# Designed miniproteins, single chains, continued (2), part 65

Each design is a single chain, and the fold is of that chain. pLDDT is the mean over its residues in the fold that is shown.

## One batch from the design tools (miniprotein)

Design m6391
Fold by ESMFold2-Fast:
Structure m6391 (fold): chain A 59 residues (1-59)
Amino acid sequence: RYKDIKEALEKAAKEMAKMGFSPEEVYKSALTAARISGLDEKQAEEVAKAAKKSAEKEK
């Protein structure tokens, strides 16, 4: 479950970065989505940071 949410949000992060969203915007979006998906604060933060790093790699 956690793995599936993390993969989905990392994929969305790459797509957002390709569309011109900043890593900071991707981070905020992923954090909100992770919280809505039922992850606790620590898991949501980990997923959001992973999504931000994925966005930073898209240049």
Scores: mean pLDDT 78

Design m6392
Fold by ESMFold2-Fast:
Structure m6392 (fold): chain A 61 residues (1-61)
Amino acid sequence: AQEYYDKGLELYEKGEPLGAALEYKKALEIDPNFEEARANLKKLAEEYPTPAILKLLEEVE
């Protein structure tokens, strides 16, 4: 879980919000209680409200 979360942070810093969202979702698939990954995915959906990112957030709720 942590490994995918760290990759998501790196992608976010590089300006790849969809890539970051995908990695946060993978972290949540391994650990559904990973609140930091969930919070960052929600924040990402607020900053970049694209259909793809919003769908990823919907799938982990």
Scores: mean pLDDT 79

Design m6396
Fold by ESMFold2-Fast:
Structure m6396 (fold): chain A 86 residues (1-86)
Amino acid sequence: EKQKELERKLAIAHAVRAILEGALYYQMKLEGVSEETYKRALEAIEKGDDAELDRLEAQFSPEVAATLRALRDTVKEIKKLEEELK
């Protein structure tokens, strides 16, 4: 059952990631953040570039920064769950 539990957690984490990516996009758009900056943030998350993400978070509103942190944490959890499934 551990395998099925990890697969369930991974499916939920992917769903949360999709919701947070959508939330980040619209929140950034509402605050006038460029689409290029949004794409840069997503690339930094995918690469696990914590230094770049910390710099980006410092430039944003507390609300955008909180969503970006939640998204980076979710992607780290996805990678951890994927490693446990190997």
Scores: mean pLDDT 84

Design m6397
Fold by ESMFold2-Fast:
Structure m6397 (fold): chain A 100 residues (1-100)
Amino acid sequence: SPIEKLSEEEIKELNELFDKYDKNGDGRITAEEALQALLDYLKKRGFVPKSTDELLELLRKARGLKEEPYSPAEALDIDGNGYITKEEFLELFARIKELL
C-alpha cells in the first residue's frame, strides 16, 4: 500500500490536512473540499500545476484511470457520491506523493 511507504510524520500531516476540511467531524469531506486540500498539499510540496489539464493528468495517474477525468472534483469523488473518506484521502494523497 502507498500509505505503508509514508513516515509517521507524513501520515500525521495528511490526517491534519483532512481534519482541517472535515468541519463536522464525520470522517468525510466533499470532493470540492478535497480539491482545496490537494491544492494546499501540492503548494506546500513546491508543485503548482500550470493548467487544469496538468492537474487532471496527475489525478488520472494517482487513481490509475485509463481516461482523463472531466474535472478535478470528479477525479476526487472516487465513489461518485460527492464525498471522499479519510481512508480514500490518505491512499490517494500517498499515490500523488509518489508522482511528485
Scores: mean pLDDT 81

Design m6398
Fold by ESMFold2-Fast:
Structure m6398 (fold): chain A 66 residues (1-66)
Amino acid sequence: SSARKKALQLIGEILRLIGEIFDLERELEENKDDPEKVAALQARIAELRARIAELKAELAALPDVP
């Protein structure tokens, strides 16, 4: 169904963004002594988390897929 295809696309994008956050969290740990880099990385992670929340809301709004 079209709903199933949309759900798979949204899930794929969510997983990709989770992977990007994982990489940024590693960079955050590597740069923990640099407050400017920490602030920039935290802002980027927060932006990606907000986007994941939007995509999860879109996924939840789709009709139930068997």
Scores: mean pLDDT 86

Design m6399
Fold by ESMFold2-Fast:
Structure m6399 (fold): chain A 74 residues (1-74)
Amino acid sequence: MPTKEEVREEAERLIEELAEHLRSQGFPEEEIKKVVEALKKLVESLLNDPRLSNQQVLTFFRLTVEHLKREADE
């Protein structure tokens, strides 16, 4: 089971990867910054949900980031 610290570290890596992907697609830096801030708020919200395990938080966050990547490609 990942710790909350490990979930935050992995989420930060996923956010950085998404930000680079959005930058490569030509998104403005101000839009990328808003997405990064929203995702940081999301991971903290998920970690504060007592119904979710740390592993479930990480899985859900990964799916959210993959969804955003697909939307950026379309």
Scores: mean pLDDT 83

Design m6400
Fold by ESMFold2-Fast:
Structure m6400 (fold): chain A 60 residues (1-60)
Amino acid sequence: MEERLEKARELLEEGIKAMNEGDYDTAIKLFEEAIELLPDDSVLRALALIYLGIAKVVKS
């Protein structure tokens, strides 16, 4: 289970990096992948959902 949390953290970091680079398509994919690895009520999943929403709105 720790392996999934570590990978999710890495995906969130790469997603944030992609957003800073203006690559919103990559950021969206990375955040969606992170969400799939995390339990429903995890704080990290909630953060991933917030970042996903921001990336989608900015892309619009």
Scores: mean pLDDT 81

Design m6401
Fold by ESMFold2-Fast:
Structure m6401 (fold): chain A 77 residues (1-77)
Amino acid sequence: MSEEEAEKLAEEMGKEVKEQLLKAGASEEKAERIAEEAKRVTLEGLLRGLDPGVAETGGKMYALALFLEEVEGLPSL
C-alpha cells in the first residue's frame, strides 16, 4: 500500500471514529482529538504492512481506551 493510500484509509477511519464518539456523547473537540490519535495509530499500522482490518481495529481500540480514560464511568462503544 502506498503512503497516500494508507493516509486516505486512516483519514476515513478517523472520520468514522469521530462520528461514533459524537454519538456516544463526546464533545466535538474531544472527539476530534481522539479520532486524530486513532488515525495516527491506524496509519502507522498500515505503513508497517498490517492488514487494513487489523490496523482499523487497532485504531478503534485505541480511541475507545482514550475515550474511557477521559469520560470516566461511561459504557464502551
Scores: mean pLDDT 76

Design m6403
Fold by ESMFold2-Fast:
Structure m6403 (fold): chain A 98 residues (1-98)
Amino acid sequence: MDVSLYVAAELHEMVAERYLKAGEKALKEGDKKVAAAAYYLAGQEYKAAGELYEKLGDYEKAKEYYEKAEEAFKKAEELGYEPDEEVRRKAEGVAVKM
């Protein structure tokens, strides 16, 4: 397993978690637009982590992070941002390979 790709995946996960916290803070402050953007960015970071785990052959973690990305994109959509349907297709593809 490539340690560099694993470290990159962990960094994307950490950044995604920071965006989730930023989104929650924005919601508490009543800023739905900032919250939507923060959740969307969290989704992109989780998607990047999932893609790196898929390249590493860790299909279980890839599926987990694709599902987290989809959930973050759904929260962004509920706040008025557009969801990324590609995350759903990638999660399904990883499940079929397993």
Scores: mean pLDDT 77

Design m6404
Fold by ESMFold2-Fast:
Structure m6404 (fold): chain A 57 residues (1-57)
Amino acid sequence: SMVEEIKKLIKEKYPEWPDVLAESLAEYIALKMEELGVPEEERVEVAKKFIETGSLL
C-alpha cells in the first residue's frame, strides 16, 4: 500500500523511529497528498522528496 511504501522511506531516513510513529507520519503524508490532488503515480516520488527535504518540491 502507499502507506507501507512511505513508511519504508521514513524508516530508511529515521531507522531509530518507533514503527508506530513512522506509520502515523506515513498515513499523514498519504492523506495530505490525496487532499492536495497529487496523482497516484507521483505520490511515492513526492513523499520521498518531502521526507528527504521537508518540501514537496
Scores: mean pLDDT 78

Design m6405
Fold by ESMFold2-Fast:
Structure m6405 (fold): chain A 89 residues (1-89)
Amino acid sequence: MEEFEALREKLEREVEEAVAEVARLAPEASPETLEAIREKLREAAEHELEAAKAKAAGDEEAAKEHRLKALEAAGEAQRLAAEALAASA
């Protein structure tokens, strides 16, 4: 599990960096909005990690399912970030 632990740590860092960037670009965004973005990015990261684990285990169906859910959650995070940027204009 060493490879997956490294991936998990990388994904967790990337989530916090992305939230910090949104906060910098949209300083008027509410804490609730930033938390919603963090939650969706964390959800996407969790599904990315599970997809990687499933693929390593040879479970192609589970890997595809998690990859799709990761894309969906990431899309929701991007929409929330775009709304925060627009609201801060």
Scores: mean pLDDT 84

Design m6406
Fold by ESMFold2-Fast:
Structure m6406 (fold): chain A 84 residues (1-84)
Amino acid sequence: MTTEEALADVYAQRDAMLEALEKGDFKTAAEHALRIGPLFGLALARRYGTPEQVEAFQKALIELLKERKSHPFLIKMVESDLTT
């Protein structure tokens, strides 16, 4: 994959995450967030989402991270709301 193709994929995942968030499909939004970085996805959700959407997205993201057996530190960072 070229650098340009990788960057295009990141932008596509970002846009898909935001579309899923707007539609209330928090599980799909969380899956796209895993591809662009969970903390970056959470920051995007806070910038563009309502507080209720952010809370639902954060819960879905934590559940997905636990299901995927992600590092405990990453799960704690998402749970502790350490992203701005």
Scores: mean pLDDT 76

Design m6407
Fold by ESMFold2-Fast:
Structure m6407 (fold): chain A 76 residues (1-76)
Amino acid sequence: MEKEIDIGVLQISLGVLLTELERGKTDVEEANKMLERLQKKYNIPEELVEKLKEAIAAGDVEKFRETVDEIIEYLE
């Protein structure tokens, strides 16, 4: 149950970043700080976090969504 709750929080946090990216309103510095905190909390592989950072920098909503799905699958 604790793991399920934590994954839910991760999904919400990533969903906020995705919404900001879709609007073209992403604060890249704050987004990167949030991703670094999530990486440490959930032990997300550096490669997946780097893909999210690249998607944010490029404004690539599709790449961001695909990488979020990969992270959730990895943690399940």
Scores: mean pLDDT 79

Design m6408
Fold by ESMFold2-Fast:
Structure m6408 (fold): chain A 82 residues (1-82)
Amino acid sequence: AEELVEKALELIEKAGVRSVATKGYNEELAKLLREASEAIKKGDYEKAIELLEKAIELTKKMGDERSVELLEEAKRLVEEAK
């Protein structure tokens, strides 16, 4: 479980850094990713999944396909950690 959540947190970090580099800073996306990471650290996986789904939809609207892949993988790992 810990191994899965650590990898999920790493993927969220990578998606955030990549999104800023490729699309520029987005405050709403940054907030969603921060809140998702906090939820994971607190063990609130249901909330983390909900926040990641919102982040994925925003990232899709931004046209950042690779960051979408990273966030979808992170969501899958959090779902497995439940």
Scores: mean pLDDT 82

Design m6409
Fold by ESMFold2-Fast:
Order: sequence, then C-alpha cells, then structure tokens
Structure m6409 (fold): chain A 76 residues (1-76)
Amino acid sequence: MEEYRKLLEKAAEYIQQGDLEKALEVLLEAARLYEEDGDYKGAAFMLYQAADIAEKLGKYKEAEELRKKAEELLKK
C-alpha cells in the first residue's frame, strides 16, 4: 500500500511543478504495480491519468493506446 502511495504523491508533485514527462513515467510505474497486485481497477485509473498527461504532452497516439489498455484491464 505505501509503495504505490509514494508514487502517486510523486506524480502529483511533478504535475504541480509542470514536469509532465516525469509525471507520466511515475503514473505508468504505479499502473504496473497495481497490475502486479491484481488490482486491475487501480491500474486502469492510473493508465487513464497517464493518458491525460500524454495528451497534454501532444502524445495523442500513446494516450489512445493507454486508454485502450485501461479499458481492457477493466474487462478482467
């Protein structure tokens, strides 16, 4: 529990600082940890946040792929 919480706090801090590239990296790491724990809903929510950040960075294709992966995880 504390491990993913620290990642979410780091992501929020990077977003506040405008470091969207670092925020994206941390959100993807958090999604991976949720998926490893079998928390597919948590992983999906992290991927939706990562997709929003990717879109703000102009990475529209990556954002679409991340949203699609989140939707697939929610079907499990």
Scores: mean pLDDT 83

Design m6410
Fold by ESMFold2-Fast:
Structure m6410 (fold): chain A 83 residues (1-83)
Amino acid sequence: SSELQLILARLETARSKADPELKELLDETIERLKAAKSPEERLKILEELRKKIEELYPDENDPFRKLLLATLDANIGTLELLS
């Protein structure tokens, strides 16, 4: 779907600016999103990723953390519209 392609494009953009640990996490998440068969399954995958990003970037004042979480919130909102 066009919505899935938008979600994947946003994650690929984040991946291009990511450190190695975040790149591995994003690669795993992108693979899981492609394998998922429902919007509900994809929503759970993105919610899990959001939690892992908060753990990986504990500084709430980090501009990169804020940008990543905003990107994920946009992706979650896209999937919630489909659920």
Scores: mean pLDDT 84

Design m6412
Fold by ESMFold2-Fast:
Order: sequence, then C-alpha cells, then structure tokens
Structure m6412 (fold): chain A 124 residues (1-124)
Amino acid sequence: MTPEELLEKARQALREGKYDEAIELVNKAIEKRGKPTVEEYTLLARAYLFKGKPEEAIRVLKKAEEDGIKLDADSYTVLGEAYYNLGKYDEAIEAYQKALELDPNNFKARYGLMKALLKKLEAS
C-alpha cells in the first residue's frame, strides 16, 4: 500500500470516528515515505484533537515545524482549534490569522477566528 493509499484510509477512519486507526495508518504512511509531509502531521493532529487531546495536537504540529515542515492553512486551522479548546484565545487568534493569510476562503479558520475573538471580548 502506498503512503497516499494509507492517507486516504486514514481520512476515511477519521470520518468514521476511528481515531486510533487513523493515527496508526498515518504513522505507517510516515514510515513508508521516510520524509513526513504536512498532510501527515495535520491528519495526526486532527485525530488527537477529535480524541479530546488538544495538547497532543499542538505537540504534533510543533514536531512538524522541528522536522522542517512548512505548515499550511489546514495545519494552522487545527492549531487554532487546539489552542481554542485549551482556552488560549490569543494563540488561537494568531493561528487562525495565519491560516487565513494562506487561504482567505478557509471557512473553519474564519469561524474559529470569530469564536476566539468573541471569547476575548467577553473576557474584557
């Protein structure tokens, strides 16, 4: 099975709520590729976020940066969602803004930015 086929199965596992299976499939794709991609790290982070582990999602994306991987709009959106879940609204706002700089039409980043800004306004 190619890394691309493993990632497609991982996306399907995420859609079905099979987060541990998705994590295993992404890790297998990374092993086969030898040089991880931003998509592989983003899928891992999203799986941890859906498992209710926002700290682990952040750790995965920080490891991607340490491995020399440039984050994309989807990566920054997941990073923003993870910071929002931790109540770190300033960090969430920064991550969502970076996502929108890369893709101005990213609905999840636009929605997340609005939610985080409202939380900061309410905290006064």
Scores: mean pLDDT 87

Design m6413
Fold by ESMFold2-Fast:
Structure m6413 (fold): chain A 64 residues (1-64)
Amino acid sequence: SAEEFAEKAVELARESGVFSDVQLRVARHELLKNPVGAALGLARYLRSQGKEEVAEKLEKLAEE
């Protein structure tokens, strides 16, 4: 479901340590509206922050 997908993506983003609680709340909202696009956007940002492993996990989640 979109809710389960959003929950998994937010947990990966939280694991990165890069995002504040407010940013994670906004990310969850965007993931519910556009799951694949929002997940890939998070992955792209995480790669820019040097969080390549978490970014790869988000990209794989978006492929499923």
Scores: mean pLDDT 84

Design m6414
Fold by ESMFold2-Fast:
Structure m6414 (fold): chain A 68 residues (1-68)
Amino acid sequence: GSMLEKEIEELIEKIAEAGRNGDNEAIKEYVKKLEELLKKNGYSEEEIQKILKRAEDAGVRAYIEANS
């Protein structure tokens, strides 16, 4: 649903913010929370991997942009 999609996007944004700041503990916590949210809502392993990869890419990009 739209509420779930918003919560997913908010967690990805939090991962990007933590990545920008180099906060590895915050990245781990938000990634874990995102994975648990997706599992609880019946997402397939394929869908989870795609979303986690998108979150990882956002964090890496934010880190590079802030530290380059």
Scores: mean pLDDT 83

Design m6415
Fold by ESMFold2-Fast:
Structure m6415 (fold): chain A 100 residues (1-100)
Amino acid sequence: DEEKLREALLKAVGIAMRLLAEAVELALEGREELAEEISRLVVEMLRRVEEAKNALELLEALIEGLRRVLELARRGGAERTARLAEELLREVEEELRELK
């Protein structure tokens, strides 16, 4: 469904923007290395999204990307970024359930 792919793409853009905003905040707080690593994972996530052929593959790419961001944020002690990644992951998992 073309509409479902479009909805998933818009969700991917929104997720990337929110995560990059958190990376900016981390950099301003002096956590530049963590901010750069999170930004790198967001770019990698978007590259996988671009390779997706349908909404299912796109949402699966988002779930994998968000899990990697969550793991990095938890390991780095970035509690606010970890909570955002958990919230976004739940939203994407719900969208994936609606698609199936």
Scores: mean pLDDT 87

Design m6416
Fold by ESMFold2-Fast:
Structure m6416 (fold): chain A 63 residues (1-63)
Amino acid sequence: MPSMAEIAQEANRLIVEALRAGLISPEEALAFLQAIDDAVRANDFEALRAIYEEIRARIAAAR
């Protein structure tokens, strides 16, 4: 099972990729990055996973 650090890294990579592709706005990217950072600081694995799935769903919907 991936660690919190691995999930956070993958989520960050997806956000950067989506931003470069024009699939999300800079404001959306900042909101997602803040949510990831908050979840990691809280050591909240379930919140981080939920944010990761939200990012994936948002990117899929934009394609």
Scores: mean pLDDT 82

Design m6417
Fold by ESMFold2-Fast:
Structure m6417 (fold): chain A 65 residues (1-65)
Amino acid sequence: MSALKSLPEEVQKAVEDLALRLYLAGASPEEIRRAVEELLLKHGVPREVARAAAEEVAASVARAL
């Protein structure tokens, strides 16, 4: 949660929207984690922060569902 919350709100919303769309399409938490990490890297987020934020999102999706 801390890594994701350190990102701009616009990027956080893009990540949440992507994770929700993939979840509704039947993607696994691991697939969502990889997609989110790739999205963040393309937005210029440092690798360590992108990885941490992607893990946080995947864990949140797994807990919600």
Scores: mean pLDDT 79

Design m6418
Fold by ESMFold2-Fast:
Structure m6418 (fold): chain A 65 residues (1-65)
Amino acid sequence: SKAEELTKKGEEARKQGKYDEAARLYAEALSIDPTNERADDGLAEVMPHASPEVVAALRAAAEAR
């Protein structure tokens, strides 16, 4: 599924230390499938390392659903 593809891309970005990219990919996966535990866990793990700009953008996107 698209959510699974985005989750895998997020995992790859995380492995490369690209926390902002990983956070965006995991958040997009969760917007498609809110029950995806891998994306939820991944987002929780990368958010403390994400830039304030990315954190603000993801919060705004979640509120606008």
Scores: mean pLDDT 83

Design m6419
Fold by ESMFold2-Fast:
Structure m6419 (fold): chain A 85 residues (1-85)
Amino acid sequence: MLEELAKKAAEAAAAGNVEEFKEYVEKVLELEEEEIRERIEDEEVREKLIRAARLTAEAHIALAEGNREEAARLLAEAKAVLDSI
């Protein structure tokens, strides 16, 4: 399911359908957060992974909306969070 939802998000983005893209990105994020909460026992690591996932999702949505500067900022912040793990 995750790979199929990611593919649908990419197809929506390619078609310029920002609202549909946002819906799929939000569904992917929900599944990623559930997987992190289920598999990661360390609370600090879990919180950082969820934060990074949310920032990455926001960056993808910003990019789809044409906000490249905001997308780059969000991706840099997500990378900084991941690098702190």
Scores: mean pLDDT 82

Design m6420
Fold by ESMFold2-Fast:
Structure m6420 (fold): chain A 80 residues (1-80)
Amino acid sequence: SARKEFLERLLEKLEEYILALMGGDEEGAYRILSEMLGVSVATVRKLKTEEEIKEALSKATGLPKSTISRLFKEARYRVG
């Protein structure tokens, strides 16, 4: 299923993003988020809250914000 493949790839990228944040790799986290959103790192640095990031991901992917929130929770669960 194309939807399952898309959601799994998005989840893998969210895991990488959360691992970078947990490891203190702020620049790595910005780069991963830039790739996920299809925008520049400079644009990503303007997103100050997790809610702004979830809204940007919802807009970029066409997925509901509730789906993005569930993927964030799943990614956090997987990385510990």
Scores: mean pLDDT 85

Design m6421
Fold by ESMFold2-Fast:
Structure m6421 (fold): chain A 111 residues (1-111)
Amino acid sequence: MAPRVLDKGTAERILSLSDEEREAVVDRITDELMKLGAPESKRDEIRELAREAVENLRKAAQATLNGDVEKAQKYVDEAVENLRKMAELAGVPPEVALTAFGRALQEAIEK
């Protein structure tokens, strides 16, 4: 039984994002966590983890389109771990960071 990590349409839209659009997602996630009470001293660490999460999701999307389910799952797991670390630095539950990430990504791919 192969779990579907991403559907192909979503993967194609993620891969269509420009460098500027990916950076905008990173900035939006970072700013959202800062608004939720993350310490200003942690902004750079949170932003770096957000960039890693976006890059891991891009790699997961590429693996999905290539039919490489194991590689896609690995990159999604790495992105989730990045979001968990961001949540810890921000002092919020992991679900809050995941929701902020999903919202920022959805806004970027729906334009």
Scores: mean pLDDT 81

Design m6422
Fold by ESMFold2-Fast:
Structure m6422 (fold): chain A 55 residues (1-55)
Amino acid sequence: SAGDIARRYRLSPGVAQAIVDRERAGEPLTETDINTMYTAGLLTEEQRDRLLASL
Protein backbone atom coordinates (compact mmCIF):
# COMPACT_ATOMS: atom_id res chain seq x y z
CA SER A 1 0.00 0.00 0.00
CA ALA A 2 0.98 3.66 -0.29
CA GLY A 3 1.25 3.89 3.50
CA ASP A 4 3.64 0.93 3.66
CA ILE A 5 5.85 2.37 0.89
CA ALA A 6 5.85 5.82 2.55
CA ARG A 7 6.96 4.26 5.86
CA ARG A 8 9.62 1.95 4.28
CA TYR A 9 11.29 4.62 2.13
CA ARG A 10 10.34 7.68 4.24
CA LEU A 11 8.46 9.25 1.32
CA SER A 12 5.68 11.84 1.34
CA PRO A 13 2.16 10.33 1.00
CA GLY A 14 1.76 11.88 -2.48
CA VAL A 15 4.99 10.35 -3.83
CA ALA A 16 4.16 6.94 -2.28
CA GLN A 17 0.66 7.04 -3.84
CA ALA A 18 2.17 7.87 -7.27
CA ILE A 19 4.44 4.79 -7.00
CA VAL A 20 1.45 2.56 -6.08
CA ASP A 21 -0.62 4.01 -8.95
CA ARG A 22 2.17 3.26 -11.46
CA GLU A 23 2.56 -0.35 -10.18
CA ARG A 24 -1.24 -0.82 -10.35
CA ALA A 25 -1.19 0.45 -13.97
CA GLY A 26 1.46 -2.20 -14.83
CA GLU A 27 4.13 0.49 -15.36
CA PRO A 28 6.44 0.11 -12.34
CA LEU A 29 8.95 2.81 -11.48
CA THR A 30 12.17 2.70 -13.55
CA GLU A 31 15.63 4.08 -12.75
CA THR A 32 14.92 6.93 -15.21
CA ASP A 33 11.63 7.73 -13.42
CA ILE A 34 13.36 7.81 -10.00
CA ASN A 35 16.13 10.13 -11.29
CA THR A 36 13.50 12.38 -12.96
CA MET A 37 11.59 12.65 -9.65
CA TYR A 38 14.84 13.57 -7.87
CA THR A 39 15.64 16.28 -10.47
CA ALA A 40 12.05 17.63 -10.10
CA GLY A 41 12.61 17.99 -6.32
CA LEU A 42 10.11 15.27 -5.35
CA LEU A 43 12.81 13.09 -3.71
CA THR A 44 15.79 13.77 -1.46
CA GLU A 45 19.14 12.20 -2.42
CA GLU A 46 18.68 9.62 0.39
CA GLN A 47 15.15 8.70 -0.80
CA ARG A 48 16.41 8.37 -4.41
CA ASP A 49 19.26 6.07 -3.31
CA ARG A 50 16.87 3.86 -1.28
CA LEU A 51 14.45 3.52 -4.21
CA LEU A 52 17.28 2.74 -6.67
CA ALA A 53 18.62 0.05 -4.28
CA SER A 54 15.15 -1.62 -4.31
CA LEU A 55 15.12 -2.14 -8.13
Scores: mean pLDDT 79

Design m6423
Fold by ESMFold2-Fast:
Structure m6423 (fold): chain A 117 residues (1-117)
Amino acid sequence: MREVRARLTVDIEMAPPGEEAEKAVITFRATDVETGEERELIKIEIDGKGLTGNEVADRLGAFFTRVQELLEAGAVTKEQIEEIVKEVFGDKAKVEFNNVKEIRPLPGVYLITFEAP
């Protein structure tokens, strides 16, 4: 299957504000609205060395603002997410995509497009 209608969940694991960040992890997950199956779409691991939790939080805010702007414009692609990660986090982040090509908002759900096998 190349397209799934899903609920999108974003999990963020990070250090408390005011403490030096060791690592932050952003995980995008889709839950298929028909089957209830959950799938990890995107994982972003951020090396927090030399940054405070507040500085990591500021960069996370910038990242989500850029992603939200693209979603409001119609869709966000994996290439656009890679570009935003590089612009916001530089060499401090690694991005892993689980065959996701595009995320498009629809009324009440997201349409997730997967790469061909």
Scores: mean pLDDT 81

Design m6424
Fold by ESMFold2-Fast:
Structure m6424 (fold): chain A 63 residues (1-63)
Amino acid sequence: MEEFKETVLENVRRHVAMHPDLSPEEVRALALMTARALKNRHPELSDEEVEQIAEEAAEEVLK
């Protein structure tokens, strides 16, 4: 679970660094899209867990 969150966070941070003009809404959408794509490698995670991790990653990037 921690590795999944770190992977989502790193991918979102990398994309935001390349596109600093992204709105908070776009950053949250990107985090959710990234987490859902990565869920295919983690079938043990529920949709609710994936959405929670995506939101936490987006909030961390938006600080």
Scores: mean pLDDT 78

Design m6425
Fold by ESMFold2-Fast:
Structure m6425 (fold): chain A 76 residues (1-76)
Amino acid sequence: SEEEKKKLLEELIKGVKETLDSLNIPEEDQKKIIEYLKKLFEENDLTEEGMLELSKKVLEKIEEILEKVRKKKEEE
């Protein structure tokens, strides 16, 4: 149902935010990841395949952010 899809998205956003907070990711980068997640939800209509693709793309985005944070830390 649409309500179940919305709940699942909210739980995913919460989990992602908590993970990003634990990794000390800047709030601006967290917002970008959350917006990307919402866009993927809308584009994929949260089928089982869409859920797997969403998860993969979110992980890829997190990895990109982590690489940028790692490089910035190395410059300090």
Scores: mean pLDDT 69

